# Designed miniproteins, single chains, continued (3): the designs that were tried, part 106

Each design is a single chain, and the fold is of that chain. pLDDT is the mean over its residues in the fold that is shown.

## One batch from the design tools (miniprotein)

Design m11915
Fold by ESMFold2-Fast:
Structure m11915 (fold): chain A 85 residues (1-85)
Amino acid sequence: SEIDLAMALVLLSVTLTVIRQSETVDVEEAVKSIERAASLVPEELQAEAEAAAKKAQAEIKAAKGDKEKILAAIQALADTIQELE
């Protein structure tokens, strides 16, 4: 439902806010938040959401703690999930 997509986007928005307010990035918690957001997406849209989440996870790992790159990867995932509406 649209509500499930909205909940995924809210979780990603909270994750982005926490990272922006933190002096350091908790990469493990960011990855867990991405996995949780993808799991909230309706079953019909799961394939696209899971692909976007895996891409975001790979970009986060490649960022090596670069906060701006991690934020960009999570934002790209949020944008992709929003387009699934």
Scores: mean pLDDT 80

Design m11916
Fold by ESMFold2-Fast:
Structure m11916 (fold): chain A 66 residues (1-66)
Amino acid sequence: MKERVEAGVKEAERLLAEGRYRLAAYAASQALKLDPKNKRAWEILARALEALGRHEEAARARELAE
């Protein structure tokens, strides 16, 4: 479980760095289904959503990344 979450977060970070925002948001969301308390996954999701213009959802994800 934990190793799969870490792999998902790393994949989401790579996708975000490559500008593949929709895939980054998807990968971060999958990691969060396994570990909803993963602050790094929430941070990546927020950044991807912000880049996609989904500002309200990005703001909510940032609050959860605290």
Scores: mean pLDDT 81

Design m11917
Fold by ESMFold2-Fast:
Structure m11917 (fold): chain A 71 residues (1-71)
Amino acid sequence: EAEKLAEEAEKLKGTLEGAELYFRAALLYKHEGDTEKAKEALRKAAEELSKLYPELKDEIEAQAAKWIAAL
């Protein structure tokens, strides 16, 4: 389930929808107990969102780091 969302996010790379699907994949990986894949998906969501909103890059990266640390 989480892997399917991550695959769909890769197909939508460069879009807001793709970034949202990576974030949803991260939540499902966390629920499944796969903390490392959850962290990776969350990093990809932050990376894609930062590319769409470069003026917010530092804020997006800081928030993602806090969420990753909480996993």
Scores: mean pLDDT 80

Design m11918
Fold by ESMFold2-Fast:
Structure m11918 (fold): chain A 61 residues (1-61)
Amino acid sequence: SPRDRRSALLQAAFDLAAAGLAAGLSVDEILERVRRFLREQGVSEEDIEGLLAWFRREHEA
């Protein structure tokens, strides 16, 4: 279902971000990698920007 696909994509994006943090990547490098992944999966630019803005606020404080 669209909801199941959305949940799977969000989980994959969080896993990618967590792996980047564990590897010592900067927040900007992590955000660029997540943005690229989500674009490749066909996620809308609006949804990508919303998710990345939320992640930036949580981790750049």
Scores: mean pLDDT 78

Design m11919
Fold by ESMFold2-Fast:
Structure m11919 (fold): chain A 79 residues (1-79)
Amino acid sequence: MEELLERLREALREAGVPEEVIEEAIRLFKRSLEAGRSVPDALELAGVKVVLLTEDEEVRKRAVEAIRELVREYLEQQE
């Protein structure tokens, strides 16, 4: 779990997402998992949070792509 959280932080940082937005996305990700959502659903919700808080279209596109790759990697590891 800690490795996935660090990968999520790094992927969003590399996409150009501000640190305060990254922390909000991480907070929602953790709360979604605590609420019983799957990891893919929690990652998608974190991506939605980034999109809602980010006005730069290119940063949003890179962040969405980074989240999609994390979801893909997670699903490939499960099956």
Scores: mean pLDDT 82

Design m11920
Fold by ESMFold2-Fast:
Structure m11920 (fold): chain A 80 residues (1-80)
Amino acid sequence: SDAERAIELAREAIKIGMEALKLEEVPEEKLEEMERLIEEAEELIRRAEPEDPEKALEADIELGVAKLVLGVAKLLRKKK
């Protein structure tokens, strides 16, 4: 389903972000990859919400975590 795919994309973004945060300097390419995955997940959640609101909510929670990780990574990159 669109919601299940959104969860997969959000989790991949979280994984990429958490790995990037372990580096001394966060690569721009990793931030761009996360942003692309987050944008795709957000579109899928919008499509899924009318059909499967419970699964869409689960996906939205995962997306929220992905956005938080991206925000932290962007702040750390700007400090260098």
Scores: mean pLDDT 83

Design m11921
Fold by ESMFold2-Fast:
Structure m11921 (fold): chain A 59 residues (1-59)
Amino acid sequence: MTAEQAAKRAQGVLDTLRSLGVDNPEAEALAREGLRLGEEGRAEEAMKLVQQASDLLGL
């Protein structure tokens, strides 16, 4: 996964949380950090955080 793809996945998780009104602050924090790292070009770290956020949400 590229850093750009990781950032897009992180944004997708955040958009899902907002749209559904899901109260999961841990998943939101992980997705936000994953987005930040993806924007910084840290693909591997971003992907790990996005995966953890998705796993917490059962996605």
Scores: mean pLDDT 78

Design m11922
Fold by ESMFold2-Fast:
Structure m11922 (fold): chain A 67 residues (1-67)
Amino acid sequence: SALELAEKAAKEETSLLSEEEIARLEAELARLSETDPERGRELLEERMPQLLAQALLDYKNNKIFPL
């Protein structure tokens, strides 16, 4: 689960996704929204657990998660 991934990443003091990987994912999703929105949706669903886990890790470490 996303919570388990976040807890594991926190324990290992590692990020699940780098800033560069997040930026690339956002750019690819933006591109796919115009060229292939179905693939964009699939990619978002595939990456959502990692994105959620990263957000939970950031919240735990920085208390900056906006709810």
Scores: mean pLDDT 67

Design m11923
Fold by ESMFold2-Fast:
Structure m11923 (fold): chain A 83 residues (1-83)
Amino acid sequence: SALELAEEALRDARDALELAKTAKNLSQAIGAALQAIGAIFLAEQALKNAETDEARRLAEEAIRLAREAIKLALEKLKTLQIT
């Protein structure tokens, strides 16, 4: 259901944000960004099919947290990138 997708997206977004916060190397930062992108995909599917305010709220929160995770992961990637 849309609610189940929204709940999964929110869990994935929270996990991605924690991974981004704790990333120590390029692989971890990339992993955090990819998980956050996956969370956005699930949240957008949930939002598109949402029939309740709860499903919409959870999906929107998941997108917000996932965007924060991507931003943080990109900051880590800039710091950790070696040419």
Scores: mean pLDDT 85

Design m11924
Fold by ESMFold2-Fast:
Structure m11924 (fold): chain A 56 residues (1-56)
Amino acid sequence: LRERAVGLALEGLRLGDSEAVKLALQAIDLAENGDDEEAQRLIEEAEKRLLEKKKK
């Protein structure tokens, strides 16, 4: 979970999506604190956002 969030933060930085980076960083913090359900939700939101960014 943490590793997935780190990958999303790096991808967000590469694509210049500051909101996706923010979501991924929050997911890392939540996963570190054991809130895996909320971390997973933020990871999915960041992935969805980055997928849309890649299309256009």
Scores: mean pLDDT 78

Design m11925
Fold by ESMFold2-Fast:
Structure m11925 (fold): chain A 71 residues (1-71)
Amino acid sequence: IPEWLKDPNSAEAWLNMGKAYEKLGDLENAKFYYEKAIQADPNFKEAWKNLADVYEKMGETEKAEEYRKKA
């Protein structure tokens, strides 16, 4: 894991990438980038909420509920 992936400032960039893919309907790439945002900043509540929303759209309701509790 590169050191810059642990930088909280990088979390916002990853979140924005996730949002872009989610708007395109690319839920797999949205999930990937939201997970990157959480790896950079585990306290980034917006990334947890958006990841939960992606899991819900993918039909993984139990994982969506788990991640919403972290947001």
Scores: mean pLDDT 78

Design m11926
Fold by ESMFold2-Fast:
Structure m11926 (fold): chain A 64 residues (1-64)
Amino acid sequence: DPVERLASALVELGVDPQTARRLAEKAVELGVDPETAIRYFRVLKNAGVELTEEVVEAIKRAVE
C-alpha cells in the first residue's frame, strides 16, 4: 500500500503519525511515485525544510 509505505517513511523522518498519513495521502492523490516522494522528503528534511502539503505539491511540480 503506497500510503502506508509513505506514512511509515515520514514517521522515520520525524513527522508525527497524523501529519505523515495526511502527507502520504496527498502524495498518492497527486500521483507522486512513493520511492520518488521518499527521496525528496529525505533530502528536504535533512536541509531543515518543514514537510507540509505545499511541499508535496512542489514535489509533484518538480517531477513533471
Scores: mean pLDDT 83

Design m11927
Fold by ESMFold2-Fast:
Structure m11927 (fold): chain A 55 residues (1-55)
Amino acid sequence: MVEEARKILDEMVEYAKKAIEAQKNGDEEKFNEYVKKMRELAKKYTELLEKIRAS
């Protein structure tokens, strides 16, 4: 579970980098897609934290 949380954070960092690059390039479609992915990962991270706290 701890390793799973780290993996989610790593994925969020990668999508943040991609979102910044898309924004620099004026690619609004890709920027929005990466932001959506980060939002999904944040939700998964919160759910995982709830499981860790319950354990």
Scores: mean pLDDT 80

Design m11928
Fold by ESMFold2-Fast:
Structure m11928 (fold): chain A 76 residues (1-76)
Amino acid sequence: LSPEERRRLAEQLLAGLDSLPEELREAVRRLAEALAAGDLEAALEALREVARLEGERLGIPEEEVERDLEEFEKAL
């Protein structure tokens, strides 16, 4: 992800916050703030929390979530 793409993604995430459950809203906000700041370590930690919360809601295996996170890390 380029700095431009990270900023745009952060803006889109923040715009969607009001439609999310309260617990997920806070995690997504942290992700957006980290992406906008270019803090990749904080962004990955926040993304892990978002993925964990959504994975629990959707019944997605933790192994599958970790693989998706590895691909995201390569894209940064």
Scores: mean pLDDT 72

Design m11929
Fold by ESMFold2-Fast:
Structure m11929 (fold): chain A 79 residues (1-79)
Amino acid sequence: SEEFIKKLEEFVEKVIEEAKKLVEEGKYEEAIRLLEEGLGLVEIALGVAKIAGDEETVKKLEELIEKLKKALKEVEAKI
């Protein structure tokens, strides 16, 4: 499960970096869609972790969700 969390953290970082590149290109709608898709995936993982009672994973996934939400708000503020 630690390896899964690490891969998911790396995925979120890649999603945010790709969204930043899209913003630099003026592709705000594509950046928003990418961030929303990433957020949806992490929220599904959070639901599974909550059912499993994995409190450490839940905390880390909630941190990733907040990071994605912050990135999304920053992009939306530019429209």
Scores: mean pLDDT 86

Design m11930
Fold by ESMFold2-Fast:
Structure m11930 (fold): chain A 70 residues (1-70)
Amino acid sequence: MEEKKKLEEKIKELVEKLLADPDNEEVREELARLISEMYNVPFEVALEELRRVAEALRRHAANPEASVTL
């Protein structure tokens, strides 16, 4: 259980780094590895999930008026 908490903490740190620089490939790869280990999913699936998140962030930035205020 404690190891999962350490994994979550590392994921949180890497998520913050990815939010600051979404184009950082190293951070994306590291996050994908940790997510793969935590959720027991293939690394490829974890990478695709992170790509989807990056795409959602780009779409949100491109259309700020369309964003909900709540």
Scores: mean pLDDT 70

Design m11931
Fold by ESMFold2-Fast:
Structure m11931 (fold): chain A 90 residues (1-90)
Amino acid sequence: SELTEELEKLIAEVEKALKDNDMEGALAAVQKMRDLAEKDPVTSDTEKEQLKKALDDMEAAVKNGDEVAAKRAARSAITLTQAIILKRKR
């Protein structure tokens, strides 16, 4: 589906940004992941809350210059988004 393709594209964008040490680019992609998941009626409230927490943790880490914590939060967002993708039917 269109949503699945967009989420897969955003996962690739986060992974590339992390490889390039582009924390601002990674954060922007995670923000888009959360926005798409929030608008999706198939994504559970628990999954939406978990993705919001990952985004909030990443925003705090980026603001504090904590690259290790920022990358950890971004990887958490990737894992959560992959789980959302696996639940969708194509």
Scores: mean pLDDT 84

Design m11932
Fold by ESMFold2-Fast:
Structure m11932 (fold): chain A 78 residues (1-78)
Amino acid sequence: AAEKQATIDEVNRIVADKARELLAQVPPEHRERVLLAAIKASRKGIDIADASTNPQEALEKAKEIADEEARRVLEEVR
């Protein structure tokens, strides 16, 4: 059904938007950390979306995961 794919697409958009914002703020030597964090967040978000019957809940969890992974990157580059 199209609804799961739409949720997965939105999860990927949320992660991509956060990664783009973070990439603009970090020097080139830390860009690989941002990309790895984005991959990790995307994988976790997709797994939650695939298992979830509630798209809104899945999207809220995806935002939480993206924010947590971004926070970890910022802590590592400090």
Scores: mean pLDDT 80

Design m11933
Fold by ESMFold2-Fast:
Structure m11933 (fold): chain A 65 residues (1-65)
Amino acid sequence: ADEYLKQGGRALLEERYEEAVELFEKAIAADPNNWLAWLGLGLALRELGREEEAEEAFEKAKELL
């Protein structure tokens, strides 16, 4: 869980957005209540132009705060 979150954050910083999406999805699968994983997913999806999916991920992150 924590490993995927860290790897996702690193992929996001390195502009590996598709890999970041996969890593944050794995973090969410391990802990669906981790709002940081949902936030990271939204950020990566936004950079890929997947705006609708990004909005859904951001909304989920807000629900968990």
Scores: mean pLDDT 86

Design m11934
Fold by ESMFold2-Fast:
Structure m11934 (fold): chain A 87 residues (1-87)
Amino acid sequence: MELLDEQAEKLIAVLKKLQAESTNPELKKTLALFIEEIKYILKTITDELVKQIMLTALYDLIIADMKKHNAPAEYIAEVEKLKEKVK
C-alpha cells in the first residue's frame, strides 16, 4: 500500500547519508543515480503493483552495486532490511 512510498523515502535517506560520508567518487556517482531513479519511480508510477516490482528490482541492483564498491556492511544491511518490507 502507501507504505511503499514511506519505505522508498527511508531508502533515499540511507543512500544520501552514505553518499555524504563516502570518499569514493564512483560510489557517490552511482548513489546519486539510484536516488534519482527512486524519485522518478515515486513521481511517475501510479500503479502500486508496478511500483512494487520496480522498487524490488532496484533494491537488488543497489545492494549489488554497494557490495561492488565496498560500501560499509551496516549500510548494506539497512538497505537489505528495507527490501524485506517491500516483498
Scores: mean pLDDT 82

Design m11935
Fold by ESMFold2-Fast:
Structure m11935 (fold): chain A 65 residues (1-65)
Amino acid sequence: RIERRQKALSEVQQILQQYQAGKISLEEAEQKIREKADELGLSEKEKEQLLAAFRKLAAELEAQR
């Protein structure tokens, strides 16, 4: 149970790094997060929590620019 969440957070971190590097757009990053959450069997609520966490981090990065 906790393993799935830890793996999902690791995947989100990798996607965030790709977004920071300018390799993918915000829309592509959100889509990849949804796909990874589905692959890991996360619930819709858990998927929304991951997206909210990503959006918060992305907004903080944009505020530094």
Scores: mean pLDDT 76

Design m11936
Fold by ESMFold2-Fast:
Parts: C-alpha cells; sequence; structure tokens
Structure m11936 (fold): chain A 62 residues (1-62)
C-alpha cells in the first residue's frame, strides 16, 4: 500500500476517534488508549504501522 494513502487513513481514524469522544462520554481508560494510539501514529514510519494504528483507533472508538 502507498505510504501517503496509509497515513491519510490513519489521520481519518484519529479524526473519527476525536469526534466520537466529543459526542459520547468515553471512560478515562478509553481516552488514555486513544492518546497512546495517537502517539503510536506519530512514531509510525511504514504503511503497515499506519494501517494497524488506524484499525486500533477505530476499534477503540466503538
Amino acid sequence: MDLDIARSMGLMAIAVSRIASSRHPFSPEQRERLRRLEEEFRRATTPEEYLEVAKRLLEASR
């Protein structure tokens, strides 16, 4: 997969998680998990890492 596409998917997942947390009360544990996943996104360097973080962000937003 293209790095730019994978990074864009990660950015969209972050946006979705932030919108979800602003509209619904998330537990402190869920908020901390989302914060850690955003930190993992900032450290990601490969398409696979960006996609894995995007997947986990979307799962944590449910």
Scores: mean pLDDT 77

Design m11937
Fold by ESMFold2-Fast:
Structure m11937 (fold): chain A 80 residues (1-80)
Amino acid sequence: SESSLGFLATFVEVKKENGVYLVKRSIAVSEEQLLKLLESMGIPKEKIVKLSETVFELKGISDEEFEKLKAGLEALREKV
């Protein structure tokens, strides 16, 4: 499961841009897979706002929670 999450994490990018927390997915990963990955990392779907088919905004999270998410994704990618 960790290896599967690591594979998904290779197709997901998170960044902070102009005070907004963004998640971008590759077309190789479905929206459902992205939402499940984020939920497994402590980001519930209620905090995720779809901006486009590939770009999502994280609402109601702190800078600390965002840095933890970013570090967690990097750690998952290292297992692939």
Scores: mean pLDDT 82

Design m11938
Fold by ESMFold2-Fast:
Structure m11938 (fold): chain A 70 residues (1-70)
Amino acid sequence: GRAAADEIVRLALEGRLDEALALLREVVETHSPEEAERLAKYAVHQLLSAGADEEALRLGRAFAELMRER
């Protein structure tokens, strides 16, 4: 839940974006579509609030791609 979203944000802010995206995939695979969207939106908002605009954009695009695969 929230802890996974917080970990995604932490990894992205540390420049570990590939690990953040891997955890995002796990969130999409282990949660309902509605819960995955809520968690992904939370992570994107946290990254934007931290000024990590590029990381936020990449995370949002990755989420959209994962949701198309369902």
Scores: mean pLDDT 85

Design m11939
Fold by ESMFold2-Fast:
Structure m11939 (fold): chain A 57 residues (1-57)
Amino acid sequence: KYDRELLERMVELSMRIISLSVKKLFAEDEEEKERLEEEIERLSREIERLAAEQEAA
């Protein structure tokens, strides 16, 4: 069935993405927006990897 630790990790990463997305909305610095976007993309890929792992086992 589902792995609780895996799900908790995915939820934690999702909350971080939401936090970063909010920061990006309020950021006026283009350089900061670019950094936040890269971090969001990195975390999104990690969630996708963990989701695939959960479906497999």
Scores: mean pLDDT 79

Design m11940
Fold by ESMFold2-Fast:
Structure m11940 (fold): chain A 70 residues (1-70)
Amino acid sequence: MRLREQLDELEKKLKEAKTKEEYINVRMDLGALYLAAVVLHLMGAISPEEYEELLARIDKMEKEINEKLK
């Protein structure tokens, strides 16, 4: 699935991130994936289970980024 693949790539980038700019870039990409997941869910293009999984992963990464940027 395209969104899962992009999220896997972002998780890798987040682990490799060292600077505030790199964390901000990952955060921006997460925002784009969040909107894509919401749209696909509203269109019925992804299952509720997949949507919940994606949102949980995005929320976890967002919290980690916010922690690193403080």
Scores: mean pLDDT 83

Design m11941
Fold by ESMFold2-Fast:
Structure m11941 (fold): chain A 89 residues (1-89)
Amino acid sequence: MKAEEYEKKGEEYEKKGDYKKAAEYYEKAGKIYEKEGKLEKAAEYYEKAGEMYKKAGDYEKAKEMYKKALELEIEIGMKLLEEGVEKVL
């Protein structure tokens, strides 16, 4: 499946209250976006997966997803800072 298909399935299961399945699909979407270099979307879907795992009571998986999202957000922030410095200098 493509990342966009996993995204839609995650949203479908979230609306149904199946947080475990929603988390699994959001995690898969995040992994594909990460491999595609779409770091902002990857971070977004890892964060959503963490939220869903937390609602499902899977705190270990929730922590893993939040760590991945945080790491990607740090990478994005560092890149934006580097680009900002280049424009000022």
Scores: mean pLDDT 82

Design m11942
Fold by ESMFold2-Fast:
Structure m11942 (fold): chain A 55 residues (1-55)
Amino acid sequence: SRTVLHEMVAQLRAAADAGQPTLTLSHAELDDGIEEHLRRVADQLGITLTLHRVP
């Protein structure tokens, strides 16, 4: 979902703005495409991202 991706990217950018070095995100709609985009954004922002797929 584009909405889920936008919300998670917003959380990554907020974490970077707050100076957080790590962020953990969990969501039921976390598919491979969303995960790939989030990892790329996290790498660009210098954040260590941990992703959990909710069962």
Scores: mean pLDDT 79

Design m11943
Fold by ESMFold2-Fast:
Structure m11943 (fold): chain A 73 residues (1-73)
Amino acid sequence: MKPLTLEEVLDFVYKKLEEAIAKTTDPAEQRELAERVLRGVEAFLASDPNLTPEQREKLVEELRKRIEELLAK
């Protein structure tokens, strides 16, 4: 199997969250799922020795923006 890039991993995570949100109608549950995904991504990025703290924060903020747009639909 080809190794996944960081961008591919983040896209996969976002797609899975989008699918999970589509299956629930409770806004509180949707928000909880989004927060859990963000925490998981933060932990994953923290394990990457090639990323600076500033780069990790920027990637988390970009993902948060995408999630907020998804929740606003």
Scores: mean pLDDT 76

Design m11944
Fold by ESMFold2-Fast:
Structure m11944 (fold): chain A 107 residues (1-107)
Amino acid sequence: ASAAALAAQAARQAGLTSPAGRAALKAAVEAAKLALENPAVSAVELRGSAARGRGTKDSDIDIVVEYKPGKEEEARKVGEEIKKAAEEALKKEGVTGGVDVEVVPES
């Protein structure tokens, strides 16, 4: 996924005026940047209630990282970086929801 596509999805679904919306947008942008830097990653998607426009300060942000065949270990490292960046964004905005990063093989 492109940085612009993930950022647009997060902004449209979560709303930019709420702390959860701003945190989701920042997490999506960071996820897209990390994905673009790593050839092991085939896609990154924002999921969960925040992605569906129902995000609150207690909502979880769900991120799915899809990896290319043979690149599982590298993709898991990217997933850890995404989780850390997203958790940092949540803390700065006072959001108490968690971040769940799922690393899956490409379909």
Scores: mean pLDDT 66

Design m11945
Fold by ESMFold2-Fast:
Structure m11945 (fold): chain A 90 residues (1-90)
Amino acid sequence: APLSDLEKQRVISVENFLRDQGYYSGPVDGVFDDALREAMAKFAIDEGFDVNGDPNDPRVDAIAAALGVMDLDRDGKVSDEELEEAKKLL
């Protein structure tokens, strides 16, 4: 379905971004697993997001969703400008 394809693409964008930043070493498969949650929590702390370092915090999902929305060109890259815009949504 178009919605599931879009959601999967957003997760892939987040996986590629975190891999490029050195936070994530798992597979780029479009699945939001425990390894990706852990990578998001570490990234969020470094960028000043309020997640208390808990990968199970619902704010980790919110941050991932915001970052995924910013990367719509399908190259799996989130720019510094897109990251600053994502911070405004949270």
Scores: mean pLDDT 66

Design m11946
Fold by ESMFold2-Fast:
Structure m11946 (fold): chain A 58 residues (1-58)
Amino acid sequence: MEEAEKLFEQAKKAIDAGDLVKGLEYFKKAASLLSEEEKKKATDEFTAALEAQQARQG
């Protein structure tokens, strides 16, 4: 669904901005709208984004 994709995009943008709380909130909303297959892919991408943000902050 387009709504889930937009929320997931906002979650990633929030993580890039350093707002982990807002990022997690958007991710939870997006995940609730996704199919099981899409949820797994989104979780993997979100985890990678969090790890990349942690590595960048040093």
Scores: mean pLDDT 77

Design m11947
Fold by ESMFold2-Fast:
Structure m11947 (fold): chain A 69 residues (1-69)
Amino acid sequence: MTPEEDLERVIETVERYVRQHPDLDLDAVIAAVEKLVRHLGEEYGLTPEQVERWIERARARLREVHAAA
């Protein structure tokens, strides 16, 4: 599995969790996801620019899902 596929799966899993728990602390969840994406990105050898792009995608998607809940 590619690093991109692994990161996409992580984001999709968290999106599903946010949809099921609309009362959660979204900022805390986003902070945890940012930390995880940075860690995994470094382990996979992604560039800082690639890691920041994934964090921005995750943040945007999680905020959109939470707003729709």
Scores: mean pLDDT 82

Design m11948
Fold by ESMFold2-Fast:
Structure m11948 (fold): chain A 60 residues (1-60)
Amino acid sequence: GPLAEEALRLAREAAGLHARGEYARAADMFVKAAELLEQAGDLEGARRARRGAETVRSQV
């Protein structure tokens, strides 16, 4: 659905930011993706996105 599609777009954007060393922005995008996935009912996707944010934050 639209929320899950937007969340996947944000997660891909976050991965690109992480690859460029923009860790704070990448973490924020992963958190937004997780919130949208929770709203869409994809709790497992949301958990993975939140782990992405934590991984990125550990590098700043």
Scores: mean pLDDT 84

Design m11949
Fold by ESMFold2-Fast:
Structure m11949 (fold): chain A 69 residues (1-69)
Amino acid sequence: MVEEAIRKAEELFKQGKYEEAVKLAENAAKFARELSERARSQGNEEKAEHYEKLAERAEELKKKAEEAL
């Protein structure tokens, strides 16, 4: 689940495992964007918006972790 991947990446960031946090956050962002596109293709605007916000959250976490390296 994308939400679980983001939470795990946040936990890795808190533990100082920045390289692992970057990798997981990057993968979570890519997966969230893919899910958002699928939701839009099926006319599910609410799910598409939900996944877009998750992708933004994952990208922000990735940037923070990269800055900490």
Scores: mean pLDDT 85

Design m11950
Fold by ESMFold2-Fast:
Structure m11950 (fold): chain A 81 residues (1-81)
Amino acid sequence: MEPVKLKVTAESPTGKATVEREGPLDARTLAELILAAIDQLPDPSAPVKLTVETSDGRKMEIEGTAAELRAAAQAALDYLD
């Protein structure tokens, strides 16, 4: 796969975290970046707006709690194992 820059931003009322990686756009990399961004937020019950952007122009937005988004990303990693 061609490497792309992947940017994940987690934004909540109590804080904002942004994580960037360059590499393959795959489910494992995406789940790892989501976990890294969410882990920087102080409150696991906080409402979070998650924005995923790629250098090739793709963008997606997801809303949920920090705990919900973390659980979803962890489930994806467990499935890929």
Scores: mean pLDDT 77

Design m11952
Fold by ESMFold2-Fast:
Structure m11952 (fold): chain A 80 residues (1-80)
Amino acid sequence: SLLEYLEKAIEAARAGDVEAAREYLLKAIRAGDEEVPDEKLLEFIGLVLAVVGALEGGDFEGAIRDLEALKELVEEALEE
């Protein structure tokens, strides 16, 4: 599920594994196209871009922060 992919991306980022974090983020993006409601999609995209930028810059703390924010956004969107 989308949440499982985000949790695995967070775990990979905490381990400093950029390739695994990118792979799980890509899986989360593909799942998000189906699971994230349209009204939250721009926030979702914005956080995804922030995570990508942090990972490319080697800012693992920033990537983890933004991945956790992305997970919270998804948890709120899937409530009900």
Scores: mean pLDDT 82

